# Ledger of designs, part 66: designed miniproteins, single chains, continued (5)

Each design is a single chain, and the fold is of that chain. pLDDT is the mean over its residues in the fold that is shown.

## One batch from the design tools (miniprotein)

Design m18284
Fold by ESMFold2-Fast:
Structure m18284 (fold): chain A 85 residues (1-85)
Amino acid sequence: SLSQDERNLARRISRDFNIPLRIAMAGVYVEVRRIRGQPLPSPDELSRRFGISRAGATGILNGSVPRINRALQYYSDQIRRIASQ
């Protein structure tokens, strides 16, 4: 599950970058765990967890979604702070 800080950031990303909330939540979830060096979910696990398409989940995991990449880059310092908690 997402922490409250991860949920708050995902809501902000969704509003500021016009990204569906579930996609923003999946993006924040993956990026925080990647920074921590934690195992990442498979595309199918990420898809089921956030109710997003398998293609969307694959794109997030591979870093091939331009809008989410822009949002994660913009909020990189906040994501690093969340990852260090």
Scores: mean pLDDT 90

Design m18285
Fold by ESMFold2-Fast:
Structure m18285 (fold): chain A 62 residues (1-62)
Amino acid sequence: SMREEVRERLRQVLLESRAIPDKDEANLYFVRNTNRIMREYPEISDLEFSELLQEVVEELER
């Protein structure tokens, strides 16, 4: 589903950003790439996007 595609892309971006040693550069990478995903999936609302991001963060912290 589109939500599963967005969730997987968010997971990849989070993993990639966490691999960047500099915290500021990691945060900038994360913001740029999450904004890109939001633009590519306009059917996903900001609220749904936020919920998917929270789900991915919680899954990676398990």
Scores: mean pLDDT 85

Design m18286
Fold by ESMFold2-Fast:
Structure m18286 (fold): chain A 80 residues (1-80)
Amino acid sequence: ERRPDVRGVFLSREDDENLKILSYRKGKEPGKYDVTVSVVTDRGELIDEAKFSGLDKEQVEEIEEKLRAGYTVEEIEKEL
């Protein structure tokens, strides 16, 4: 909120106010995956959601890594 209790210089999800949830399933095509990324508050309110279809396993891992690095859902969508 207004007063960030930023005593730790953390560039990790420990400093995130909201939870980022990555869910994936095997897609329709062999070797492809469907991914849903959701941003949820501490109260369980959905703030943002993006769905990606037909991704390779490497693309799924890249999305997960970028989310852990603090990238927004919108920034990830622009790279796909």
Scores: mean pLDDT 64

Design m18287
Fold by ESMFold2-Fast:
Structure m18287 (fold): chain A 98 residues (1-98)
Amino acid sequence: SPLLEELLALLDEIIARLEAAARASTDKAVRRALVLAGASLAMSRLSLLLMGESENFKDIVARTIKTLQDVRALARRLGLDDVAALVDKAIAILEEIK
């Protein structure tokens, strides 16, 4: 699906930006939160890639939306407005796919 390909690329960009923000952070708690957010999203991305059109796909989509909502809340708290905007775009694609 072209939408799934666009979504996977967008998730890669979000993960890369979370990792960059973690490396730039001097606060250990902030760095840990960003690393855990990136890891959770990487797992969701892998699930979407492997289970693309399976009977479990709708459940994976719903869980990915929840993970992205948590990432968006973290990004907004840390002033990562670019990450929050990319997350909103990813959620919109997931809502279209489900």
Scores: mean pLDDT 88

Design m18288
Fold by ESMFold2-Fast:
Structure m18288 (fold): chain A 98 residues (1-98)
Amino acid sequence: MSKEELLKEAEELRRKGEEAFKEGNLEEALEYYAEAAVLYKEVGDERGLAETLAKMAEVYEKQGKIEKAKELYEKALELYRKIGDEEGVKEVEERIKK
């Protein structure tokens, strides 16, 4: 697939993950987000990867898996800092520290 096709698939998978999360299907949400994260990483979309990792962390928080959530938030934070996304940094730091 082209980079454009991989990006579209990643965005669709992330959207499916969001829907599953909203419906309380936490395991299904994690599967979709994990697949999306792989595709974002393959195409080098560091912002898409960071956003997806932060969403996975939210799912783990809802499951009560706080240490796993913290790990994923820290990875998302590193990516947001690398790309200079101050809004992404603030959002993740608020979720970790509040």
Scores: mean pLDDT 86

Design m18289
Fold by ESMFold2-Fast:
Structure m18289 (fold): chain A 70 residues (1-70)
Amino acid sequence: MEELKEKARKLLDEIKKLMEQFGYSDEADEYAKEREKKIDELVKNNDYQGLKDLVEWLESEVERLKALLE
């Protein structure tokens, strides 16, 4: 659980930095806050599968945003 939580937060930080490179700093902050709430909710509910699914989705979003920057 903790390892997935840490991974999700690192992915969120990467997404936030990518969004800021596009000039969407306010949107990046809001996005990070919403996803952080979701991570905390999943951890509180001991939802391992939900957290794993979120990590996989966040990894996909990182790749999508990187493709848009390149």
Scores: mean pLDDT 79

Design m18290
Fold by ESMFold2-Fast:
Structure m18290 (fold): chain A 98 residues (1-98)
Amino acid sequence: GMHDLLLRLIGLKLRFIGLEFDLELLIKKLKEKGKIEEAEKFEKELEELKRRFEEAYREALEALDAGDAAAAEAALERLEKVIEELEKLIEEAKEVLK
């Protein structure tokens, strides 16, 4: 139902916030090690993922408000994909820190 979709949306937002914090901490560690170019690359990739997340999050809220379950599901799938890309980016940042 629409209530379950709203709960999923809230969960995805909380997960994204946590992952954003994790990547920002890794970027800080890269800068501390003098890996400035790598840190700047990860910052730019994070900004793009934040933009895509905000867009899909807005689309999900608009779909939920309109009672459009299909549009809400499509926006949630886009949010899940952004989270997967952010998780991969975190893994890449950890490898660069080794």
Scores: mean pLDDT 91

Design m18291
Fold by ESMFold2-Fast:
Structure m18291 (fold): chain A 58 residues (1-58)
Amino acid sequence: MAKEAAKEFVELYKKGGTPLEMLNAAARLGLLTGDSRIPRLFSEDPEKALEYAEKILE
């Protein structure tokens, strides 16, 4: 489940999803990983949030 949310976030980011879709994907990833800071990380530093999601997929 966490890998599914990470994959969704990465795909939305690379294909140009809307800010709301991206924020929802980040929030879902935070819930599934237990890290509620992920949505705020996306808002403050989207590239760092992308790196975090890519690490979950590795």
Scores: mean pLDDT 77

Design m18292
Fold by ESMFold2-Fast:
Structure m18292 (fold): chain A 91 residues (1-91)
Amino acid sequence: EEIEKKFNEILKKAEELRPLVTDPRDIAALEKASPGAKVGLLAVTLLNSPDPEVQEKFREAIKEIFGEDATPADFFRELAKLYNELKKKKE
């Protein structure tokens, strides 16, 4: 339940950040990816953005979800953990 809520919170934040991706190739890749892969791919795209404002918005989104001291590495670790736990529960 809490794991599902956290994953849905991540998905919601990802949708809020999706408009920051403007490269047609990145947009196409995101559309083809599974839900879990979409979040990871979006996060990598935003983290590697040449625009520091986009990078800052991504870091703030991570802090909103995982806490003030959370880093991109913490985000990827927790995302993988949540996705694996959701697969185990199979609900």
Scores: mean pLDDT 72

Design m18293
Fold by ESMFold2-Fast:
Structure m18293 (fold): chain A 88 residues (1-88)
Amino acid sequence: SELRREAIARLLRLGREAGREDLALLGMKAVQHIEDPEKLEEVTRLLEEGIRAAAEGDEERARRHLEKAYEVAENPEAQAAIEAMRRG
């Protein structure tokens, strides 16, 4: 999927620029399991905000964005990857 390739590229670029490649790889795993294009865009946006917040040291803001991404994903494999991001 072109949309999934774009989502992965966005997360990996952000992870590299923010020094959080660990979170970007988990985010990539999460978006690989999302089939609905609208949910894919919303989850990707929330994961980007979570990664930015974590990179800025705002762990509470990061947690809130990742918890919302977990709810939107509605897919067990995506949710497992997002849960791993929350524990990092």
Scores: mean pLDDT 88

Design m18294
Fold by ESMFold2-Fast:
Structure m18294 (fold): chain A 75 residues (1-75)
Amino acid sequence: MEELREGILKAAKAGNVDEVKKLTRELALSIPGVDEETAEMLANTAAKLVKDGIKPEDVVRALETAARNIAEMNA
């Protein structure tokens, strides 16, 4: 989890949208109860935030919040 988070932050800082999408999908799938469709939605959201020029740190925080909310809903 922490390594994926750091990877997403690094990729976002580099503007590497494809890597952000890949790592976000992997992070989402690591959460119990998250299916492939939900992981794809989160990955696409992360990619859009990076393209829209949102700060890398804010992108990561938004994804962590979304992931936590999804995990709580499936608890």
Scores: mean pLDDT 79

Design m18295
Fold by ESMFold2-Fast:
Structure m18295 (fold): chain A 70 residues (1-70)
Amino acid sequence: AMREEVRRRLGALLDIAARSKDPELQQFLARAVTAILEEKDVEKQRALIDETFAWLEKHHPELAAELRAA
């Protein structure tokens, strides 16, 4: 289900934010998660999650790989 997919991916982003010691990464993820939670359209939530994952792949490829392996 679409909502289940969004919830799973959002949970993964929150886990990274909680484990990170990088203040720039924590700030970016906090803003991204807030935007996703405030969005009411599931398609737009999915787009925001995809953008966040793309940013992680570009700037923190090791963390993005860890998320894909989970």
Scores: mean pLDDT 74

Design m18296
Fold by ESMFold2-Fast:
Structure m18296 (fold): chain A 82 residues (1-82)
Amino acid sequence: SMLEKRLKFTEAWLRKILPPEKAEEKFKRLKELTEKLEEAKKNNAPQSEIEKLVKEENEVVMEVFKEAKVSAEQALEIAQSI
C-alpha cells in the first residue's frame, strides 16, 4: 500500500539522521499523524481539519531537522540515499 511504503520510507529516513530512541519517538508521532490524515481524507473531513493535521506533521518534521542539526536539503539527500 502507499501508506505502508510512505511509513517505511519515513522510518528509514529518521534512523539515518537521529539516534535510535529519538527516531522511534518521532516515527511514532509521524505515524499517528499520517494515519489520522489518511482517515480524515477517507471521511471527507473539512479542509480546515486536513490543513491542521498537515501543519502538525510539518511541525514534527521541523523538530527532527532541528534535533538532527540538518537542513531540509540535507535531510532530503539523506532520505534519497536509502
Scores: mean pLDDT 77

Design m18297
Fold by ESMFold2-Fast:
Parts: sequence; structure tokens; C-alpha cells
Structure m18297 (fold): chain A 86 residues (1-86)
Amino acid sequence: MTPEEVAEAAVEAMRKVFEENPDATIGDVLRAAAEAMHRAGATDEQIGRAILSALEKLGLKPDDKVTDETLEKFIEALREAVREAV
């Protein structure tokens, strides 16, 4: 398992959630990302650290609505956070 594989799994899951539900919240895409990262072999501690780091960097809250712009920024922040956590 590489950080890149974990990040890619999370990104794919987040994009799928937004495509299937345009009214998705940050919490909805985070749940999908966490599940995908866990399936890719990341620990709960690594997943938690990566998610919290990305949210803090962008000032996002779980109940915030996802836009195309917010999703792309969050994907970039999460990729960086996963490289540091995994």
C-alpha cells in the first residue's frame, strides 16, 4: 500500500458520491473517502489525521454543501494530507 494508492481510492469515492448526489455535504464525501481509504489498507488513525488536516486547511465543516470548486480543493488538500499521514 502506498500513500498514492490510498489517496486515489479516496478521490474516486468522493467523485462518485458527488456525481450520484449533487446535494452531497462534506460529511457525505468524507464518509465515502474514509471507507475507501480503509479498504485500501489505511488505519483509522491515519484516516482520521488525513481528514482532519484537510478540513482544517480549507476551513470546511461536515454540514457544508459540496460544490465543484470545493470538491477539487478538498481533493488536493486530502492528497497532501494522506502523503503526510500514511
Scores: mean pLDDT 81

Design m18298
Fold by ESMFold2-Fast:
Structure m18298 (fold): chain A 118 residues (1-118)
Amino acid sequence: MIVLTESGGGTFPEGSSVTLTAKVSGADFSRLGMNWVRQAPGQPPQVIGFAGGGAPAIVPRSQRGRISGRRDDAEQTAYLYLSDLQPEDTAVYYAVATGPEAESPGTRGQGAQVTVVA
């Protein structure tokens, strides 16, 4: 069973930066795809970043410049860097593992709440 332990959430002032982390156990991390999903209040879940870097085209260009995904296969950890936080970044952020050992559409962590105060 894949277990994702997420950390780094909290309440942050506008213009600050945060790093969210997700540690993975129960599978060979190097065989997993890792994505980050944002679920803002009243909005559907949206994929916003890939742990290998980049983001889906549906993510606005301005937000793509502020979002950076990374992974460390040796440490079995995925990272999401959010810079220049804006009030619209207020959401629950989920790490999602994908691959043959993950559930479809992916195995999610518990979520990290990020609240941005203007």
Scores: mean pLDDT 75

Design m18299
Fold by ESMFold2-Fast:
Structure m18299 (fold): chain A 114 residues (1-114)
Amino acid sequence: MSFHEINEAIEAAVNRLDAGEISIEQAAEELAELGLSTKTLEEKKNFLNNVLAAYGRLAAARGMETARELMEKLIELLEPHDPELAEVLRKALELLEQGVPLADVMAEANKLLD
């Protein structure tokens, strides 16, 4: 899948969740399928950065509890198939919960994939 296709699909899933058109479980399943479609380090970093950016927007729109629940479900779905990506997202969520700025979390998460 191209970077553009993944980015558009992440945005579409999060926008449908924000609009109340799909459940958190459905959004997490769609995001997990996109994450599991990544093959290269650059594709995984692109997915990671877009998911973290979407988290920030969802937290602002619907509150931190909704954004956290989506991220926790995504991590759960990724863990059996891509444990490295799941662990990086889990660490990113821990930093976000501690109030670390999104840009700093993205920088740290990208280092963890290296």
Scores: mean pLDDT 85

Design m18300
Fold by ESMFold2-Fast:
Structure m18300 (fold): chain A 65 residues (1-65)
Amino acid sequence: SLKDKLIELNKKILELQEKADEVYRRIAAVPPGSPEAQRLRAEYENLVKEIEKLKEEAQKIQDSL
């Protein structure tokens, strides 16, 4: 059902947010401007984009209920 899909999307969003928070903390622990910091920032940016896409999908489902 759409409700079940919404629950699963919200669960995945939460998991990705936790991962993004972890990556963000790792960025703070690495020298600014290092290749490692650049890699972590790219990883964080990709996670944020994925979270936004899932939130958009969840909102569309919620609007349909």
Scores: mean pLDDT 88

Design m18301
Fold by ESMFold2-Fast:
Structure m18301 (fold): chain A 130 residues (1-130)
Amino acid sequence: PVKVNLPPPSLEELREKARKEAIEALEEFVREAERVLDEMERNGDQELRRKVAALFREEAESLKETNPKISELFQRLADLLEAGDIAGARRALEEIRKALLEFIENSSIEEIRLLTAQLRQLTARLRKLR
């Protein structure tokens, strides 16, 4: 007798899929943010720098209730950009990447999915500023 009943995905399989998608969204965000920082460093575009700082400050405010640590890192990134400290901004971006990886590892599926959507939206907004 052939039993053709595939079990539904386990909670752990759903969690691993959510983590994978979130990590892919995070790495795409970091890559786009680094491209924008490279452009600022090459051409000294103060207007682009101000627009990107404003975007990261808005992101910090949106994260204030859900992840205050990551909110503070985005605020620091915005402040460094406003100061013209591109090297400092690159270091802050790396700290954001590390903090988000820790969040993805330790969060619920629902929290991870929300973060994935937020990262994709932030990446799209960054692309529109270039």
Scores: mean pLDDT 86

Design m18302
Fold by ESMFold2-Fast:
Structure m18302 (fold): chain A 85 residues (1-85)
Amino acid sequence: MSLREKVIEELRAFAKSLGVELPEEEIERMAERIVEAAATGDIVATMREMLRAVKRISERAIEAGKNVEKAREKRELAERQIRRL
């Protein structure tokens, strides 16, 4: 399995854990950003893109009214971690 495929699976799994489905194109776009950052060897940039994906999926769950408390917690954690990087 390619890194891109693994990242897509993990993003889908996270979205499912919050009870939300995202368009395939949006998931692929987020995965591409993570894979591109990873290809540079920049660990901090890679972490930042992963956290941005977590934040985005969490925001989608909040907007959909799905698992709102859990989604808010994940969004806040991601925002906090991005600021620390």
Scores: mean pLDDT 86

Design m18303
Fold by ESMFold2-Fast:
Structure m18303 (fold): chain A 86 residues (1-86)
Amino acid sequence: SKLEELEKAIEEGRFDEALELAREIAKEFPPAVANAILELAEDVRVYKDKEVGKKLVELLKNPDAKELQEFAIDLAVKRLKEIVLK
C-alpha cells in the first residue's frame, strides 16, 4: 500500500520520496485534511524529523480530520517558537 511505502521511506530517511507519497495519499481526502497532511509531510522533509513522520503514518492508519489538523497546528506553533532571529 502507499501508506506502507510512506512508512518505509520515512524509516529509511527518504524524505523527498515521503513527501511525494504523502501528496498522493492526500488526494483521497477533502482539501482541509489534505492540506494538514501536506504541511506535516513538508515539515518531515524540511526538518528530517522521523518522529513526526512516524506520527503522521499512525494518524493516516485511522484518519481523523481533527487529529490531523490539531497535530499540524501544534507542530507549526512548535517550529515558530524554535525560530531565533538575529
Scores: mean pLDDT 85

Design m18304
Fold by ESMFold2-Fast:
Structure m18304 (fold): chain A 76 residues (1-76)
Amino acid sequence: MKALIEEAKKKAERIKEEVLRDPDTGRVYASTLASLGNKEAEEALRKLEEGDIEGAAELLEKMVFDDLIKQGLKEL
């Protein structure tokens, strides 16, 4: 459990850092997921368009973290 949470945090933080370094990467990622009906990705895309790069990066980090935790729990 503890190791799973730490690994998920590291991977989510990496996505946040990538979006903060290159907001265009964040826009492509958020746009792709939004086109698939992901509402959190739509919100992240709107934040990027408004210049709220930090807020968008935090939303994408949360999405990745939640997905990795859900994936890891399925393997337990």
Scores: mean pLDDT 76

Design m18305
Fold by ESMFold2-Fast:
Structure m18305 (fold): chain A 63 residues (1-63)
Amino acid sequence: MRLSPEEAGEIAVKYAREKGLKDAEVVAVTQSGDGKTYAVLLSDGHVVLVDVETGEVTAFFPR
């Protein structure tokens, strides 16, 4: 199922909060040029990569 940017942001915030970033908020959501990945920028400077089809978090890293 294809995720919306809003759904990707919700997944990213939930993931970050489960990792201990309890105050993480979505700053920006960008879709990759191939449409396969959302890059979610969080207020603390972390980026979460979310697969558009599955909602799987594929990467979590500081900017």
Scores: mean pLDDT 80

Design m18306
Fold by ESMFold2-Fast:
Order: sequence, then C-alpha cells, then structure tokens
Structure m18306 (fold): chain A 90 residues (1-90)
Amino acid sequence: MELTAEDVEELLKEGKYEELYEKALEQFKKAYEEYPEEFEEVIATNPDEVARLLALAAKYAAEGNYEKAKEYLEKALELLKKKREELEKK
C-alpha cells in the first residue's frame, strides 16, 4: 500500500503535515531501497525542484538519516503547497 498523489493532495489540504511526513518517509525509504539508481538520476537531472527534494528525502531515509530526510520532505511539501495555492488563486 503506497501513498498516492491523491492522498498527498488530500493530506496537504487538511494540513496534516506530520502524518504525511511519517507516511511519505516510510514509502520513500522503501522505494529508494528497491530502485536507488532511479532516485539518484532524479536528484542529478530532474528540473522539478519538488521531485529532487522528494528523491533526496527518500535517499536520506534509506541511509537512516531521518533528520535530513524529514528536512527535505518538509521543504518539498511546503513548495508543493505554495504551487497548489498559486494555482487555486489563478
């Protein structure tokens, strides 16, 4: 059972950031452990800052550095929230 994009959007709308952080870090850690090369490519080449921050969060979670993983996930979620709010305003 993986966190879907729809689940992420719903949790962001409800302001449930801590629950989203915990669930996302667990899923990202597992995904990175299964496909590390794919995440490294996203970190190096993806122009989307949100995608790079999420990939970094996954990498640090897999390395057991949850402090760094949470920091990058928090930055990614705040940036995603700002993009969503700007879209709703326009």
Scores: mean pLDDT 71

Design m18307
Fold by ESMFold2-Fast:
Structure m18307 (fold): chain A 86 residues (1-86)
Amino acid sequence: DTFTLLTPNEELLAIVKEVSDKETVTYGELYDLILQYFKDKKLFSKSDPNIVYVKDTPLGKLLGVDSIDINDPSILDEYIKKNSTP
């Protein structure tokens, strides 16, 4: 549910704090804040705006991946659900 209020865990909160002072957010707000973090850190591919290079970021280290395709929402959805509580 996009409107479910969530509390990020310490690792996800550290990412969110780069772009927001909020400690509790809705699912949709948290998703948007993570995308804003990617934009602020300039992690999007120059050739494909749907590819994010997360290598050497906390998110990439937690997921064990070098890149994320945001057209596949399952990866970010799983990460948010594992790293936040309602």
Scores: mean pLDDT 74

Design m18308
Fold by ESMFold2-Fast:
Structure m18308 (fold): chain A 55 residues (1-55)
Amino acid sequence: SSLPPREPTPVQREIAAKLREIGDGIDEGLKKGQELLKQGGSREQALEEIRKGLK
């Protein structure tokens, strides 16, 4: 088989998985914030939803 570019180590895969979890939280917060703004919510309410996504 052709050797692919260096495969991630198990540790690198774990780090990538954790980074994805963090990214997913941010994305969900952003989506909720944007949806709230579309529904006529305040900027402060949208920012609060984004902050919740970070935790």
Scores: mean pLDDT 72

Design m18309
Fold by ESMFold2-Fast:
Structure m18309 (fold): chain A 135 residues (1-135)
Amino acid sequence: MSFKEVLEKGKKKLKEIDELAVYHHASPEEIAEKLTELIVELMKHLSAEINVAVALSVLRTARAQSKNPELQALLDQWIERLRQAKAQKASPEEIAELVREGIEEINKIDPEFAAKLAGGLAQALIRVIEIESNS
């Protein structure tokens, strides 16, 4: 699949998920799950290094914005796991699976926060693919 096709499909899927939240009253838990599947699909088309850099940026921002000590501790654990995965030269698919696991754990504590985090990550990945498509 070309980066242009990945970009177009990713943008369409993100819009469909947004419409589910706004017009169909889908739960934050369902939105987080659907965004996570999109994230995993997008990450398969990027390098492990890019996937880790984007995920760490989004998680560090989320950690700084969180006022919940339980969420802060969980985010700090996932930031460290992603750093270790990068050091061990994990594959793009292994990084995608770690991101899935992290969002699923956050979703169990705060589904609204998980949906917001997953949305931010999906948007960041789409922007990276858009840059790659224009290079």
Scores: mean pLDDT 86

Design m18310
Fold by ESMFold2-Fast:
Structure m18310 (fold): chain A 61 residues (1-61)
Amino acid sequence: SSLTEKVYKYVKELKEKNPDMPLHQLATRAASKVLEENPDADEAEVSQAAAQAYQRLKKEE
């Protein structure tokens, strides 16, 4: 979904700008931003997207 892609994109951007921040905190911040920009979004769906982004990026470390 577009929400999953938005969360993933934000986590990547935050990781590049904040290399010293733990990945799980980056994922949490990305999810919060998506929820603020998309008030009609399902909170559970956004949380699931953040978990998927975390697992995806963790494999690249």
Scores: mean pLDDT 79

Design m18311
Fold by ESMFold2-Fast:
Structure m18311 (fold): chain A 70 residues (1-70)
Amino acid sequence: DEEAEKAELKKKAGDYIGKAQLYIQLAREVDKEKYGEKALRYTEEAAKLISKFSKEAADKTLEDAKKTLK
């Protein structure tokens, strides 16, 4: 079922985005280098999943995270 597959990918991507957001906060408040790298890694994993149904959305997700971590 194509709809079920897309829903699963969106759920997994959302879980990675949630983790990335937590690490972005830690990067800003505690250690930018240590937690910034983790935030980027989780965002990259989310972008890989999103790219399976939207390359444009995946590229935007990654660029938005990179801008936030500057």
Scores: mean pLDDT 80

Design m18312
Fold by ESMFold2-Fast:
Structure m18312 (fold): chain A 84 residues (1-84)
Amino acid sequence: MYEEYKEILKAIEERINEIAEKVSVELTEKEKEEIDKEAEKNAEVFRERLKEAGLKEEDIEELTKRVYELAKKAKEIQLASEKK
């Protein structure tokens, strides 16, 4: 079961990375701070949901870190799209 979730998450990560590689927009220091704050908030909400689902603490920490990194990249893509 957990291995299936890892495969799904990996596929999402690969897709987000492909999109991120095509995005080349300069971000201000304020935009970088905003991205970090939004990514942290999203990761915290995700962590709470995983705890409710009954996952092991080690699995929760792993998935939460991965979601934080994905949320950060997704927000960078969003801001780049808005500047276009």
Scores: mean pLDDT 73

Design m18313
Fold by ESMFold2-Fast:
Structure m18313 (fold): chain A 106 residues (1-106)
Amino acid sequence: MELLTPSLRLRALLEETGETRPRYTREELQVALGEYLTRRGLALTDDPENLTVVDLRGTPLGELAGVDRATFQDLLDNVLAESRAAEAALGDDASTRPQPPLLLTD
């Protein structure tokens, strides 16, 4: 099960929707971002001939994702990448040293 721990910045943004989780699946994060966009009045440009895009200019979410305008999927991917990068900075070496088997004494 793919669980994402949101970065501190992302969590602060999602708190504006009134509900945050310690971890998210991709689907749960997609829902939370959709609610955040709705609450902020950031309308999706729903254009069947163009990509559905979000205007993030001047928003904290745009700063976090590093974009002024993006499709919802690009926004989601950028938010996921930001959270993964933040997590990687804290404990990348923990998986380099697997613990020895617990049952060595017999």
Scores: mean pLDDT 66

Design m18314
Fold by ESMFold2-Fast:
Structure m18314 (fold): chain A 72 residues (1-72)
Amino acid sequence: FEEEARRLVEEARRTKGEEVAKMVEDTLREGFAAAVSEEHREAVLEMARAIADGDREAYRRAAARFAEGLAA
């Protein structure tokens, strides 16, 4: 997870700029701090990826999984 997280932040900085990279980094930091399972961490990673890609629908789906996330 940590290496994937760093790669996403770097990719976002290169393609979208510092503001998007900061959003990706903040999402990963806050999400991982709140995560209580591997599935939750996977949802956080998907949210970060969606931000880096500018894919709002993918973000919405991952955020929904994160929020409901872990009872299943």
Scores: mean pLDDT 74

Design m18315
Fold by ESMFold2-Fast:
Structure m18315 (fold): chain A 100 residues (1-100)
Amino acid sequence: MSMVQSQADDLQQQVDQGDSLLQQSQGNFQRYRDDPQKLRQVLQQFSQTLGLLGQTSVRANNLSRQSGSQRLRDIQDRARRLGVRARQLSDQARRQINQL
């Protein structure tokens, strides 16, 4: 129904935003590997992306259980996968800072 579809559209935009932010942050990590100040900014970017993806995943999961929507399950799955990747990249960035 319109409320579920509106929420699914919102969550789709959030997961797309999270993916874009993750791509940008990963590019920044590669570019600034030897710059500890910029790597700290990259860590903050990964943290913000993780927060967004985590919230999106939880909301999509809750709504998919209530509605049975495959679209919401796909959004939840994608948000979770992007979140795992963001955590791995965040951990790599912390290790990189500690080596500088």
Scores: mean pLDDT 87

Design m18316
Fold by ESMFold2-Fast:
Structure m18316 (fold): chain A 94 residues (1-94)
Amino acid sequence: SKENEEKILKGIALGFDPDNTGRISLDEFEAFLESFRDQLTDEEIEALLALARELAPDGFLDAEVLARLAERLRELGRVAAAQLLNDIADYLKS
């Protein structure tokens, strides 16, 4: 639901990037994907995590990396998850 999406976004924005680095951790990204468990298959989650590790080998995802992962979600037809991830990326750009 839209209310659930706003709640997740607020949780991510307030709980993630506590050091105000403009980046989120791989664990935070995994939690984001888990929040879309009703829309994403286990295989899609594994593929997105593998891509995240390739794009962010230091374990931290900046706004550019998140935008690339959102593009992959759009390719998979996961438009709502892609939009929310772009909103998080825009938040991190501050």
Scores: mean pLDDT 74

Design m18317
Fold by ESMFold2-Fast:
Structure m18317 (fold): chain A 68 residues (1-68)
Amino acid sequence: MVLSEEELEERLAELEERAREITDEAVFKQVLALMHQAREALAAGDLETAQAYLDQAEAVIDAAFAAA
């Protein structure tokens, strides 16, 4: 199921908040790159691509927190 543009923007903001707690610089940069791709997809109106990048960013953040 594809989220609306508003829901994807809210999810991006939530993931940006969580990403600020990442202490590993390499992981933080990876998450920032994925969020940058999601922002570009949102700006293009490609909601499915934006959701895919946000799913990847969330998985990276969750893995980093699970390892801590």
Scores: mean pLDDT 80

